# Designed miniproteins, single chains, continued (4): the designs that were tried, part 45

Each design is a single chain, and the fold is of that chain. pLDDT is the mean over its residues in the fold that is shown.

## One batch from the design tools (miniprotein)

Design m13636
Fold by ESMFold2-Fast:
Structure m13636 (fold): chain A 92 residues (1-92)
Amino acid sequence: YLEEGKKAYSEGNYEKAIEYYEKAIAENPTAEIYTNLGAAYYEAENYEKAIKAFEKALALDPNNRKAYAGLGKAYEKLGDYEKAEEYRKKAA
């Protein structure tokens, strides 16, 4: 499921990527799969679900720079520039 999700994502099919990543999480939840799910939700412009997925990634891996970078981008899209800046600093 993870590899099928990555392929769908690379093809720009973010809905299909989300479907595969959710199946991958149901089988074995990892920080990598949650960061990929968050990125797919972000590209699908579902910023609130992207934030939730990145937060789950940080719960499993508190130093996950990709999750912090994703949170920064998602909060920027929601107009929360203060949180966006805070998370960008943690991604560096």
Scores: mean pLDDT 87

Design m13637
Fold by ESMFold2-Fast:
Structure m13637 (fold): chain A 62 residues (1-62)
Amino acid sequence: KKSEEVAKLVGLILRGIGAMLDGNYEEAIKDFKEALELARKMGDENMVKRIEQLLKEAESKL
């Protein structure tokens, strides 16, 4: 259901950000990629764009 999908999406984004703060960029990329796929499935174009920016930032740290 949509509320569960939103909770999962937020959790993945927070995990990715936490991984970036810890310098674990590979984990951050994994979490952001999963969040991106979920956002695309939900049809949330604004969220897709924001997650794509986070993913690019994480990838730039490698």
Scores: mean pLDDT 83

Design m13638
Fold by ESMFold2-Fast:
Structure m13638 (fold): chain A 85 residues (1-85)
Amino acid sequence: SIDDMISQINQQIQQIRQQAQQSGDSDIQTRADNIITIAQISIRRGRDYQRQGDTDRAQQWYNNAIDIVNSGMDQIDSMIQQQRS
């Protein structure tokens, strides 16, 4: 459901934020903030279309947010691993 999608995105946003904060690296934190901002823009666009009754476009924007947080998590994990190497 759309509610499940939004819950998943919000959980992943919190994971990105937590990992970036735990890294202690300002560049990783800045990247995480940028990823979160873009994901939140996609969620807002999805909600706008959902409010207008355009469920297909709403789902597209929520899927875009899922893709953003998934790729963002991979990027943050990679940056953290590079620091540990």
Scores: mean pLDDT 88

Design m13639
Fold by ESMFold2-Fast:
Structure m13639 (fold): chain A 100 residues (1-100)
Amino acid sequence: MEKVREFKRLIEEAEELLERARELYEEGEKAAEEDKEKAIELYEEAAEVAREAREKALEAARLGAESPEVSSSEIARALALAVEAEYLERKARKKKEELE
């Protein structure tokens, strides 16, 4: 039970962080044409938040794998969140480099 509760908490945190990272990335794209310095800051923050989301999702997957009460489907969702977060981190970093 403790591991299931912790698993769900980590998934919720990863989802919230990933959504925030996506919002920051989109704000960076909007800023890129008018304020390059602001866009660079937003992409850097998006990459950092995405990294945090990935770490939470991977920790959730680890705890889920150790808990018989967590389904393989739920573990797969945690891994998918980690992959999405890694992709967003790399995408934000590349956009930042394009503006530098």
Scores: mean pLDDT 87

Design m13640
Fold by ESMFold2-Fast:
Structure m13640 (fold): chain A 81 residues (1-81)
Amino acid sequence: MKRIVASLTGIGGSSFVAAVEEVVEKLGGKNIKIVENNGATNTVTVTADLPDNVTAEDIKNVKLNDGGYTGPFSKVEIVDV
């Protein structure tokens, strides 16, 4: 299981949570759970089972296509838990 902490360069709110979940799912993540959504820091923390070859850079380089989002993630961290 991995803990993923992601921050958005702009305003994310609930839409940012959905974006993090979708990106993790697209990269092969399973058993995704939202651990924390911190609007004050624009940071979302999730836990998931990720393939070993998925990196924080893979998540960070996803471009968001919805006008409700403010572009790519500014910071992504992956930690074993």
Scores: mean pLDDT 69

Design m13641
Fold by ESMFold2-Fast:
Structure m13641 (fold): chain A 82 residues (1-82)
Amino acid sequence: SLKEEAEKYEKLGEEYEKKGKYKEAGEYYEKAGELYEKLGELDKAAEYYEKAGKMYEKAGDLEKALEAEVKAGMLLIKKGLE
């Protein structure tokens, strides 16, 4: 299911973050965020986009960090309008 796939990418993000592989960790957290967004779990989607942004920042990819931060912010605004 999409939820099981999201949880898999969540765990991969955590594993790669622990290993200091921040680019890969960001990519996995971003995929988890995308899947939680498709599931309508906006809080989790925003959480994982925020984690992706922090990982991209640590990797020095400021463009991807900003993109992830914008996605997280937009989801939190959308949640506040529901």
Scores: mean pLDDT 87

Design m13642
Fold by ESMFold2-Fast:
Structure m13642 (fold): chain A 80 residues (1-80)
Amino acid sequence: SPIAEERMENIIENMKIAAENAKKAVEEGLISVEEAKELLEEELKKLIETARNDPRLSKEQVEKLEKELKKIYEEAVKEL
């Protein structure tokens, strides 16, 4: 459904924004690499919980979303 697709895109975008903000904060010397990793891990856990508890998302959509969020997290951590 369009509502489910928009929600998935919004959750993915939130993870990407968190990744970009963490990278920028490390580059600007505001936080350590270890602090950035912790913040990204917390955001990943929060967004996965949000997806699992969203009644607009099917089980299959939640599984796909979890895989995409984990991929974004892993790629972000490699760039720190």
Scores: mean pLDDT 88

Design m13643
Fold by ESMFold2-Fast:
Structure m13643 (fold): chain A 68 residues (1-68)
Amino acid sequence: MGERLRELVERHRAANPGWSETTWLARAVAELRREGVSREEIREALAEVFGFDPAQVEGVLGQADRLL
């Protein structure tokens, strides 16, 4: 999951450089959720790849939910 999460974030960053980092992350996470990736796997990937604490992970997941 970590490699795919990084690739999706980099894709959104390149396509929309004017967006916030949280928006790139939320969009990447929303795509993974649409592909059927579980919230648990995404939490682990966010912590592993970006070093996010639990509050940061919840923030990204909450924003991604609004895009589903």
Scores: mean pLDDT 80

Design m13644
Fold by ESMFold2-Fast:
Structure m13644 (fold): chain A 65 residues (1-65)
Amino acid sequence: EIEEAIKKIKELFFQGKYGEALDLALETLKKLGAPEEKIAEIRRLRAAGRDMEAVLYALQELEKL
């Protein structure tokens, strides 16, 4: 369920495990059919080393679903 995924992503984020949080968030967004443009923006933030911002952006998009 979306709520369980969001909870796990937040737990990883607070542990400083941004890479694992991002991997789970991207997988969940893809499974839920999030727009490709939103997934691309998260990947762009990650590629720029803005991991914390990428996780927060992904959480915002998941909460809209």
Scores: mean pLDDT 84

Design m13645
Fold by ESMFold2-Fast:
Structure m13645 (fold): chain A 63 residues (1-63)
Amino acid sequence: SALEEELRRLLEELERLLPSLTGEKRQQVERVIASGRAVLETGDETLLRAALAEARRLLEEVK
């Protein structure tokens, strides 16, 4: 679905940023990536929308 494709794209962007992150921020990004990947396995639209919102928020914080 379009939601799954967008979430995969955002998680890939967060993964690319990991080498530049340290401490609590790195741990937060790692948790969001792991959580987002788990949500992708469910295919649940409500969970996908929540994961997308969290990934977008975090990406804005770290870029």
Scores: mean pLDDT 85

Design m13646
Fold by ESMFold2-Fast:
Structure m13646 (fold): chain A 81 residues (1-81)
Amino acid sequence: LLSKGIEALQAGKFEEAVKYFEEAVKENPSADSYAYLGLAYLKLGEIEKAIEWFRKALELDPDNPLARYVLEQAEKKKEEL
C-alpha cells in the first residue's frame, strides 16, 4: 500500500495516491504513512488537510524529515492567504 501510493504519487496520480495512503494509514499507522498522505493532499491543493496529516506524522515521529519539510512548505502557502 505505501509503495503503491508512492508509485501513484510519482506518476502524478494524486487522487489514486491518496486512496493507497489512506489504506496504508488504516492498515499500519506510521509517521511515514501520515506524511505521504499529507503530501498527496498537498499535491491536490488541499493545504489544510495536508497540514493536519503532517502534524499527526510529527506526533508519532518529531524527527520525520518528510513531514517537517512539507509541513513548512504547506504552512507558507496557508500564510499567503
Scores: mean pLDDT 78

Design m13647
Fold by ESMFold2-Fast:
Structure m13647 (fold): chain A 66 residues (1-66)
Amino acid sequence: EIEKKVEEILKKVKEIAEKAGIDIEDALETFKKRLESYLAKNPENIEEIKEILDKIEEQVEELLKE
């Protein structure tokens, strides 16, 4: 299910950020709520949600690189 996938990705992103000494927990919580709200309105757009999750992973990795 999407909610389960969102939680898994957010947990992974948080772990990566914590390894770098960055606390992004509040940002992840806000993003999760937005994703859930968007999916409720547009359940057909699951693939778009996955793209957003991929982008958040890339953003965190980019932050760690900087």
Scores: mean pLDDT 67

Design m13648
Fold by ESMFold2-Fast:
Structure m13648 (fold): chain A 83 residues (1-83)
Amino acid sequence: TEEHIKKAIEYLKKAKEYIEKGDIKKASEYLKEAAKHAEKAGYPELSAVLYDAADKLAKMKELSEEQKKAIIEGLEKMIEFLK
């Protein structure tokens, strides 16, 4: 559980980094990894939110600055929640 919380946080931080870079494909992949570890850590609701976010992100070609900011804010709140 503790290890899966740590990995979920690490993958959320990676997703945030790639959102900032505009690398949507890698950001989506890291959100899926975060979702897997959130589920194993006992947070199935967070896992579902992260899988949904990854699926929606994977269907986009680019992000507006407003979209980047909103996603980054959401990921930061999730990281703080898991700490």
Scores: mean pLDDT 86

Design m13649
Fold by ESMFold2-Fast:
Structure m13649 (fold): chain A 64 residues (1-64)
Amino acid sequence: GAELKARIEELMKKLNKEESQEVHDAVLALNDGDWEKADEIKAKASPVAQELIDVLREAIERDR
């Protein structure tokens, strides 16, 4: 919903270049259906990147 989109945009603004790459890699794994790989990326990511990955995962699960 609109609330999830607003939260994603808020978190994206807080990411540095390295964190943005981590989130991008996690999104590629989620789009490929590789939830285990996305969880591995999340485990090594910063707290802000972890929160964004969780929100993106929730958004994908709700649309499926």
Scores: mean pLDDT 78

Design m13650
Fold by ESMFold2-Fast:
Structure m13650 (fold): chain A 65 residues (1-65)
Amino acid sequence: ALAALTALASAYAEQGDVANATMVYSMIALATSDAALLLKAAALAAQAGKAGSAAVYSNIAAKLA
């Protein structure tokens, strides 16, 4: 369920596991074409030091708007 995946991503983020949080948020966002979730995944990827992934998510989110 989408709610369970969102809760899991939030739990990873609260524990400081930004890498796993980013993975779960990006999976949901890409499956639903949700630009807001893609931007959240981009922010988390940037915090994890994954600048390339952050740029890709931000670019896709911009194209969905």
Scores: mean pLDDT 75

Design m13651
Fold by ESMFold2-Fast:
Structure m13651 (fold): chain A 65 residues (1-65)
Amino acid sequence: SEELEALKEAGELLIKLYEEGKLSKEEVKAAKEHLEGLLEHLPLSEEVRRAAEELIERFEELLEK
C-alpha cells in the first residue's frame, strides 16, 4: 500500500538524518507526537497502525540514549 510504503520510507529517512546529526531531538520528538496523533484520530489499517507503532518505539529509543 502507498501509505505503508510512504510511512516506512519517511521513518527510515528521519532515523538516518537523526543518526547523521542533521535532525535535532526536538524534531524527532515532534515527528513522534505527530505520528501518535495520527494513530488517535485516523481510521488506519492494521498494517499501517503496526508500522506506525513500531516507528514510534524506534523514535522513543533514539530519544532516550
Scores: mean pLDDT 81

Design m13652
Fold by ESMFold2-Fast:
Structure m13652 (fold): chain A 65 residues (1-65)
Amino acid sequence: SEEERLGRVLLAIGRLQHERGTPTVSVAEVARELGVSPATASRHLRRLEARGLAERVGRGWRVVP
């Protein structure tokens, strides 16, 4: 389902932030982690943003605290 996929994307963002010690992650990093195209990752990130679960900060993305 879309809900399950968005949850998996949100977990990937949080995991990458923790693992790399960065305040944000790039679309390319999320795409690589999920095994999807950058276009697909970008669409998932925009859906999370619309739900208030992730936000864009500068050129990167982060989980909303």
Scores: mean pLDDT 84

Design m13653
Fold by ESMFold2-Fast:
Structure m13653 (fold): chain A 118 residues (1-118)
Amino acid sequence: MVTLTESGGGTFPEGGSVTLTAKVSGADFSSADVAWLRQTDTKPFEVIASISADGKTVTYADSVKGRFTISVDKAKQTLYLDMSNLEKSDTAVYYAVLEGGESVPLPVFGKGVKVTVV
């Protein structure tokens, strides 16, 4: 069973910064696509950042472009989301997602970490 263990949630001030972390267990994600998604009370589920398995395609939602950075440490099997210049609109539950071709045909989600910006 593949598990994503997320950390780094909490309450943060506007203009602050935080790094969210997701540790992958039960599978090698070196060949998997990874993403960070968020869900707010007022907005649909949004893909905010992603990296393809080969590292060649990195995408950001316009709402976070220039403020957030996605990165991976393949040796540690860990996905990061560096969030800077936080806005109240960044208040959401954040989910790490792993999708690896035929080995993981459906996306595997972490349990979610809540970030509140005050």
Scores: mean pLDDT 79

Design m13654
Fold by ESMFold2-Fast:
Structure m13654 (fold): chain A 85 residues (1-85)
Amino acid sequence: SKEAIENAILSIENALEAGATFEQIAKGLVDAEPSTEQGIAGLEGMYEVGKKLGREEEAKKGLKIVLENTKNEEIKEKAKELLKK
């Protein structure tokens, strides 16, 4: 949902301001074993924050970590979609 993506964006921005990396945020998302909706929102949020901050390559590294480590096929497909942009 749009609200889930907006919440993910705020959470990611706060984590980055606190000194986390996109890779650490991605690993945390995998470890949380999120629902499909929350996992997709986390990926969309990483992509949008990466673009906004001019850190798109770091965000894409985070997306690749989720793609390689998630067991959820729908989350994998969203990560592949975002990585093609």
Scores: mean pLDDT 88

Design m13655
Fold by ESMFold2-Fast:
Structure m13655 (fold): chain A 60 residues (1-60)
Amino acid sequence: MDEIVEVKEKLDKAGVSDEEKAVYLLVEVYGLSQKEAAELLGISVATVSRRLKKAKEKLA
């Protein structure tokens, strides 16, 4: 399996929500800035930061 598929599986097993998963993939896997992810998803940078933090906490 490629690394992207493996990351998605880990997020699913950790109970990360779809919204948290999308932010994690865009920022941590695809290397987008939090601002770029916010623009792409149509949400605030603060929301991106919060979702990313929660995804990381669930993966820890």
Scores: mean pLDDT 77

Design m13656
Fold by ESMFold2-Fast:
Structure m13656 (fold): chain A 92 residues (1-92)
Amino acid sequence: MKKSLENLAKKVEELAKKIKSLKKKELEEAIKALEEAAKYLKKGDLDKAIEALDKAYEAIKAVTKPEDKELQRIALEVDILAGLTRMLKWLS
């Protein structure tokens, strides 16, 4: 279980770094939410991690244009990670 949370935190941190590489000011809120989610995953606070992942998803979705396929894919990855975190909470 601890390794699964550490793996999820790593994937969330990798997504935050990928978004930072886009250098878009409007994504700063999403980056902060992802960094908070990774912190909560490392602490085992699944409720706060889910809340932060949902916040990141909504922040990305708010600034994503229909032609921005990369941001659409990143938003889907965040949603999948939130779903996996919910599954781990249910199994715990």
Scores: mean pLDDT 83

Design m13657
Fold by ESMFold2-Fast:
Order: structure tokens, then sequence, then C-alpha cells
Structure m13657 (fold): chain A 71 residues (1-71)
């Protein structure tokens, strides 16, 4: 496997994880309307990070936000 194939696979993996976390954040926003605006802002920022080629940063933002909301 080439280094380029590894990088592509890791990027796709992080992007898939971000998508999963965004769906969890959407569900949490639907269940907690008082936090909906904050959650939607986080979702927008995470999507912008993925679009900019920073899926790891998006993953960290989405995962930490979800963890804080569930605490």
Amino acid sequence: MTPEEIIERERERFEAEVDSLIEQLKKYADENPDKKEEIEKTIKQARELVDRGEPLAALLLASTTLAILKS
C-alpha cells in the first residue's frame, strides 16, 4: 500500500467519523432545543473544517462538543 493510499484511507475514515458525530449532534439538538443554536454552530464549523481539508480538527471539535453536552 502506498503512502498516498494510507493518507486517503485515513482522511475518509475521519470524514466518516465526523459525519457520524454530526448526526449525533443533530439528534441531541432535536432533544435539547435550548442548546440547538450552539450545536448548529458547532456542526457548521465542523463541516467547514472538513471542506478545508482538516477532518481531524473537525473530528476533535465535534467529539469534544458532544462529550461536553453528554456530561
Scores: mean pLDDT 80

Design m13658
Fold by ESMFold2-Fast:
Structure m13658 (fold): chain A 60 residues (1-60)
Amino acid sequence: EKEKEELKKKVLEEFEEKQVKLVEELDKKGIYAEDREKVNEKYAPEWEKKVEEERKKLEE
C-alpha cells in the first residue's frame, strides 16, 4: 500500500501546485480568502478523479 499512497501523494501534489499558483495570483490582486476557498473547492474534484484513476491503474 506504500506504493498506492506514494502515487496518490504525487498526483495530489501536482494538482496542489497548480491550485496554489492560482491562489497566489489571487493573493497578489488582494482577493479575499473566501475566493481562495472557492477556487480550492473547484479543483477538489479534479484531484479526487485523478487519484481514483491512478488507483485503478494499480494492480488490484
Scores: mean pLDDT 61

Design m13659
Fold by ESMFold2-Fast:
Parts: structure tokens; C-alpha cells; sequence
Structure m13659 (fold): chain A 88 residues (1-88)
């Protein structure tokens, strides 16, 4: 399950990055949101490593869109999930 969700997140993120670079910001935003939802689902399943990877993928698409706030939020969440050593 988790491996298939991670692969789907990667595919959607690649499409999102391509859309953003081509100027299709609406499509890129929709794809980023789908990657974000997969990351949240992986986190709920307790697969923190795959969730962290999916959050980084979403952050990359949001970064390409200029959404620095969401980019930083998801990078921070990814670091927290990998570390599990801080109660931030």
C-alpha cells in the first residue's frame, strides 16, 4: 500500500513540476494538493518515511509555484517526521 502511494505521489509531483514550468499554475496547484493529500494519508498510516518523502515532493511543487509558506511548512513537517526527536 505505502509503496504504491509513494509512487503515485512521485508521478503527480513530476506532472505538477512540469505544469508549473510550462506556466499552468492552476494544474500545478491541483497536483500539489493531491500529493499533499497522499502525504497526509501516509502519515495517518504511520509510514513516516514515505510521508516525509511525499511532503518533500509537495514542497517542491509549491516552491515552483512561489508558495514559499507551504513549501517551508511541508519541509518542516518532513524533517519532524524523519527525526521524531522534537516536540515542536
Amino acid sequence: MSKKLEAEARKLAEEGLKAAKEGDFDKAKELAKKVEEIAKELEKLGDYRSAAKAYVMAAKVYGELGDTKKMLEYIGRSIRLIGLDIDA
Scores: mean pLDDT 83

Design m13660
Fold by ESMFold2-Fast:
Structure m13660 (fold): chain A 50 residues (1-50)
Amino acid sequence: MKLGLTKEELRELARKLGLPVPPDQIDPNKTLEELGLSTFDRELLRLNAA
């Protein structure tokens, strides 16, 4: 499932949440798992994206 966010919005959320994910690896066409995020990081993005 896509997050329904733009690539720029995903980068902003990752930055605000302090996620150790490079902006180039954040893609709204990928699922949270495909982004290679930890369980904790995925939970933070899920809460902010939903």
Scores: mean pLDDT 60

Design m13661
Fold by ESMFold2-Fast:
Structure m13661 (fold): chain A 89 residues (1-89)
Amino acid sequence: MELLEKVKEASEKALKTAREDPAKAPEAIGDTMSLTSQAVLELVRKGDYETAGKVANYSSSKITEAMEIAREKRKQALAEAEERARREA
């Protein structure tokens, strides 16, 4: 299903965005959530509850990982900003 491939691609993009451009991580995570909801709803409508559950679990895991990465990157950016301010003071 094209939606399953899009969910996987969006999940991987959210992880990459959290690592490389954490300021854009909220948007990438939001896109992943939207695609996951669409895929899960389509599968539930078809009676494929097993695949729907697997997609939801996979996406939730990747979203959580992306949030943790973005949080750590934000913490590092704040520490670097403080260090820079100390060197320029």
Scores: mean pLDDT 81

Design m13662
Fold by ESMFold2-Fast:
Structure m13662 (fold): chain A 78 residues (1-78)
Amino acid sequence: SMVEEVERAIEKLERWAEEARAAGDEEVARVAEEAVERIRKAKEDYLAGRMSASELAAIVTAAMLRVIGARIDAELAA
């Protein structure tokens, strides 16, 4: 289901935030934590009928891409 897919994305991003924080990558941790918060808010709006499945999917995709970008930037800076 859409909700299960969103939950998997949140779990993945939370793991990335924990890994980044443990490694001292504070910027990656911050971006991942912000992405989780954004997705959780969007999920609440979706469940309340205030957001379409397409809008939720777009937000999840955008949030994931922001975290991937931050991870790439961190690798290039290392």
Scores: mean pLDDT 88

Design m13663
Fold by ESMFold2-Fast:
Structure m13663 (fold): chain A 111 residues (1-111)
Amino acid sequence: MVEVRAASETEVEVLEDGEVVATARFRVEGDTLHIEAVEVAERARGRGYGRLALAGAMARGQEQGATRARLRVPADNTAAIRLYESVGFKQVGEIPGDPPLLLMEADLPAA
């Protein structure tokens, strides 16, 4: 059984058979949900659990009044960029660095 739950006001967990297999950490400031980290247990990679954790964080942000989600991702992290694009994130900027950080945003529907 796969379950998505709020672990706190700033963290979502994905459980497989009662064991935590993915987490998403986030914070809400004003109307913006900031996605800070999405982590998937090594044994559980490739099963869409990162997407479930991200979707759970976006739902929690929406419930807390956020109308937009924002994140920063290294430009060379192709797997994370594809995950974020799959849930509606689009690049809106770039922060110079080595590697550069892509600034990505997605709109959240009003609750």
Scores: mean pLDDT 81

Design m13664
Fold by ESMFold2-Fast:
Structure m13664 (fold): chain A 105 residues (1-105)
Amino acid sequence: GGDPKASPEARKKAEQAIAYVLKGDYDKAIELANEGLKIDPNSATAHVALAMAYLKKGDYDKAIEYAQKALEIDPDNPLAHRVLALAYEKKGDTEKAEEYRKKAE
């Protein structure tokens, strides 16, 4: 595990990546998240940003992969649970979607 207070610059890049997802600039979000991961490969926030960007691009398998990686680092991450809920819903797995949605609330 990484230091619990380490990598403020990596964290800022990951947070900026999430902000770009919300603006609809998914390619910039992916770029910033990957830059954050080069500084801190255990950034749960950067993995969440990648998961959200791929979810918005319709790549549900990559969205699930990156959201699961975020949960390996931060098991209580509500955004990762939200991405898994939405990705499984889009894939038609209603039971998994409901399980992850409850964990995100």
Scores: mean pLDDT 84

Design m13665
Fold by ESMFold2-Fast:
Structure m13665 (fold): chain A 55 residues (1-55)
Amino acid sequence: MPVVEGTPELHEELERRSREVLEEARREGWSGDQVLQRLAEVSQEVVEEHYRRQQ
């Protein structure tokens, strides 16, 4: 994943959230397409939350 902002906090949060999504996907039996869609949603939310907190 390309780093848009040079903050380690954003990178760590994205990694953590992605791991949570993957763990849930394994438990729930999600398809690859569902995983990718959820990862995209979570990534957008995390980035938006990060910039809101930094403002």
Scores: mean pLDDT 74

Design m13667
Fold by ESMFold2-Fast:
Structure m13667 (fold): chain A 72 residues (1-72)
Amino acid sequence: SEIERLERAKKVAEEQGLTPEQLANIYLKLGEEYLKRGDYEKAIEYFEKALSLDPTNEKAKELLEQARKKLA
């Protein structure tokens, strides 16, 4: 599954010292996949992690707001 592929990519990025930007992109993609599945709590967690590494990412900000509205 796409989530399983992204979870493996995340582990590699964290362990192999990939750039914060690369790791942020993996977190963003994980958030998108959890959002599509209706797992809003996990989507929020991953979007927040993406923004902690790349605070200028407007897409992550927009998707975080969307996920929070779905949970509210």
Scores: mean pLDDT 84

Design m13668
Fold by ESMFold2-Fast:
Structure m13668 (fold): chain A 111 residues (1-111)
Amino acid sequence: STLVSEILQKLEPFLPLVDPEVVEALTEALEELKDEIPSAARDPEGLARLIAAGILAVERGVLSVEELAILLKSYGIDAEALRKLIELLEGRVPERYLEILREALRVLEEM
């Protein structure tokens, strides 16, 4: 969709800025959820980088939480899958990133 393309353009500057340790934690969690998230089965590291960039863009005020939720949904991450992803990431990524994902989860539950 045009909206997803616009979101991806907003994320492009953040892709090289993502923390490698965050990408690794996300990649491992997404590989555990690959049967529930088909996009994670195709390219778990690419999806991990995209999610990490989305979180960073929200933290920097470039992307809204609603736009992050739309991005996650476009890659097949529904509310149940995101809830499981958050549980797998607990203690492995900064708490402020988990707070952003929990806000995106609230938006996804209302979509």
Scores: mean pLDDT 88

Design m13669
Fold by ESMFold2-Fast:
Structure m13669 (fold): chain A 74 residues (1-74)
Amino acid sequence: MSKEDIEAEALLVAGAAYLHLARRSKDKEEQIEMLEKAIELFKKAVELSTNPVLRKQAEDFIKEAEEELEKLKE
Protein backbone atom coordinates (compact mmCIF):
# COMPACT_ATOMS: atom_id res chain seq x y z
CA MET A 1 0.00 0.00 0.00
CA SER A 2 1.38 3.41 -1.00
CA LYS A 3 1.48 6.53 1.21
CA GLU A 4 -1.28 8.02 -0.97
CA ASP A 5 -3.49 4.92 -0.50
CA ILE A 6 -2.98 5.01 3.30
CA GLU A 7 -3.89 8.73 3.34
CA ALA A 8 -6.94 8.09 1.11
CA GLU A 9 -8.12 5.32 3.48
CA ALA A 10 -7.69 7.70 6.45
CA LEU A 11 -9.77 10.33 4.62
CA LEU A 12 -12.46 7.73 3.85
CA VAL A 13 -12.61 6.71 7.54
CA ALA A 14 -12.74 10.37 8.66
CA GLY A 15 -15.51 11.10 6.14
CA ALA A 16 -17.51 8.09 7.36
CA ALA A 17 -17.11 9.35 10.95
CA TYR A 18 -18.53 12.78 10.00
CA LEU A 19 -21.40 11.06 8.13
CA HIS A 20 -22.16 9.06 11.31
CA LEU A 21 -22.05 12.24 13.45
CA ALA A 22 -24.43 13.99 11.01
CA ARG A 23 -26.91 11.09 11.27
CA ARG A 24 -26.76 11.24 15.11
CA SER A 25 -27.24 15.01 15.34
CA LYS A 26 -30.63 16.53 16.25
CA ASP A 27 -29.57 20.01 15.08
CA LYS A 28 -30.22 20.70 11.37
CA GLU A 29 -27.35 23.19 10.99
CA GLU A 30 -24.92 20.73 12.63
CA GLN A 31 -26.15 17.93 10.33
CA ILE A 32 -25.51 20.15 7.28
CA GLU A 33 -21.99 21.10 8.48
CA MET A 34 -21.05 17.46 9.21
CA LEU A 35 -22.42 16.24 5.85
CA GLU A 36 -20.50 18.98 3.98
CA LYS A 37 -17.31 17.98 5.84
CA ALA A 38 -17.91 14.28 5.04
CA ILE A 39 -18.38 15.09 1.32
CA GLU A 40 -15.17 17.20 1.32
CA LEU A 41 -13.16 14.34 2.87
CA PHE A 42 -14.62 11.71 0.48
CA LYS A 43 -13.78 13.94 -2.51
CA LYS A 44 -10.18 14.22 -1.28
CA ALA A 45 -10.05 10.41 -0.93
CA VAL A 46 -11.20 10.01 -4.57
CA GLU A 47 -8.62 12.59 -5.76
CA LEU A 48 -5.73 10.97 -3.86
CA SER A 49 -6.48 7.26 -4.49
CA THR A 50 -5.60 5.23 -7.59
CA ASN A 51 -7.44 2.19 -6.13
CA PRO A 52 -10.72 1.69 -8.08
CA VAL A 53 -12.45 -0.09 -5.16
CA LEU A 54 -11.64 2.71 -2.68
CA ARG A 55 -12.62 5.37 -5.23
CA LYS A 56 -15.98 3.65 -5.83
CA GLN A 57 -16.64 3.41 -2.07
CA ALA A 58 -15.86 7.12 -1.66
CA GLU A 59 -18.05 8.02 -4.68
CA ASP A 60 -20.95 5.95 -3.25
CA PHE A 61 -20.56 7.76 0.11
CA ILE A 62 -20.51 11.14 -1.68
CA LYS A 63 -23.79 10.27 -3.44
CA GLU A 64 -25.45 9.19 -0.16
CA ALA A 65 -24.21 12.27 1.73
CA GLU A 66 -25.24 14.66 -1.09
CA GLU A 67 -28.76 13.13 -1.18
CA GLU A 68 -29.07 13.56 2.63
CA LEU A 69 -27.73 17.14 2.41
CA GLU A 70 -30.22 18.04 -0.36
CA LYS A 71 -33.15 16.83 1.79
CA LEU A 72 -31.94 18.90 4.78
CA LYS A 73 -31.57 22.10 2.69
CA GLU A 74 -35.19 21.85 1.46
Scores: mean pLDDT 83

Design m13670
Fold by ESMFold2-Fast:
Structure m13670 (fold): chain A 56 residues (1-56)
Amino acid sequence: MSEEEKQKKLEELERKAVRAYLEGRYEEAADYVIKAHELLGKPELGRENAEKVLNL
């Protein structure tokens, strides 16, 4: 995946995560956070941030 394609997909996942969180769909928001961090090559950070979303 190109750097530009990766950046656009990351922005899409962030938008979907925020929307899901605001609508009370925390599990869906956490899933998007995990996917975003997987694109960055840091799945462990994605899991940690997903846990924070679920506990907010």
Scores: mean pLDDT 73

Design m13671
Fold by ESMFold2-Fast:
Structure m13671 (fold): chain A 69 residues (1-69)
Amino acid sequence: LREEVAEALRETAERLREKEDVTFLAATAILAASTDDEEIIKLVLEAIRAADEGDLEKAAKYLEEAAEA
């Protein structure tokens, strides 16, 4: 369900900002892929790239944008 995915994306974004737990990012990416929504998938991929670069705030912002898509 899209609302369920949006909630998961927002929660993962909050965790990334707190730098408490990034392990949910991979699970969130799988969940986003299940929506078959290209915009959500693209934003989650950008979030993964930002996190890989060490920019957790940018990654969180992309996840928040995906939740609104």
Scores: mean pLDDT 71

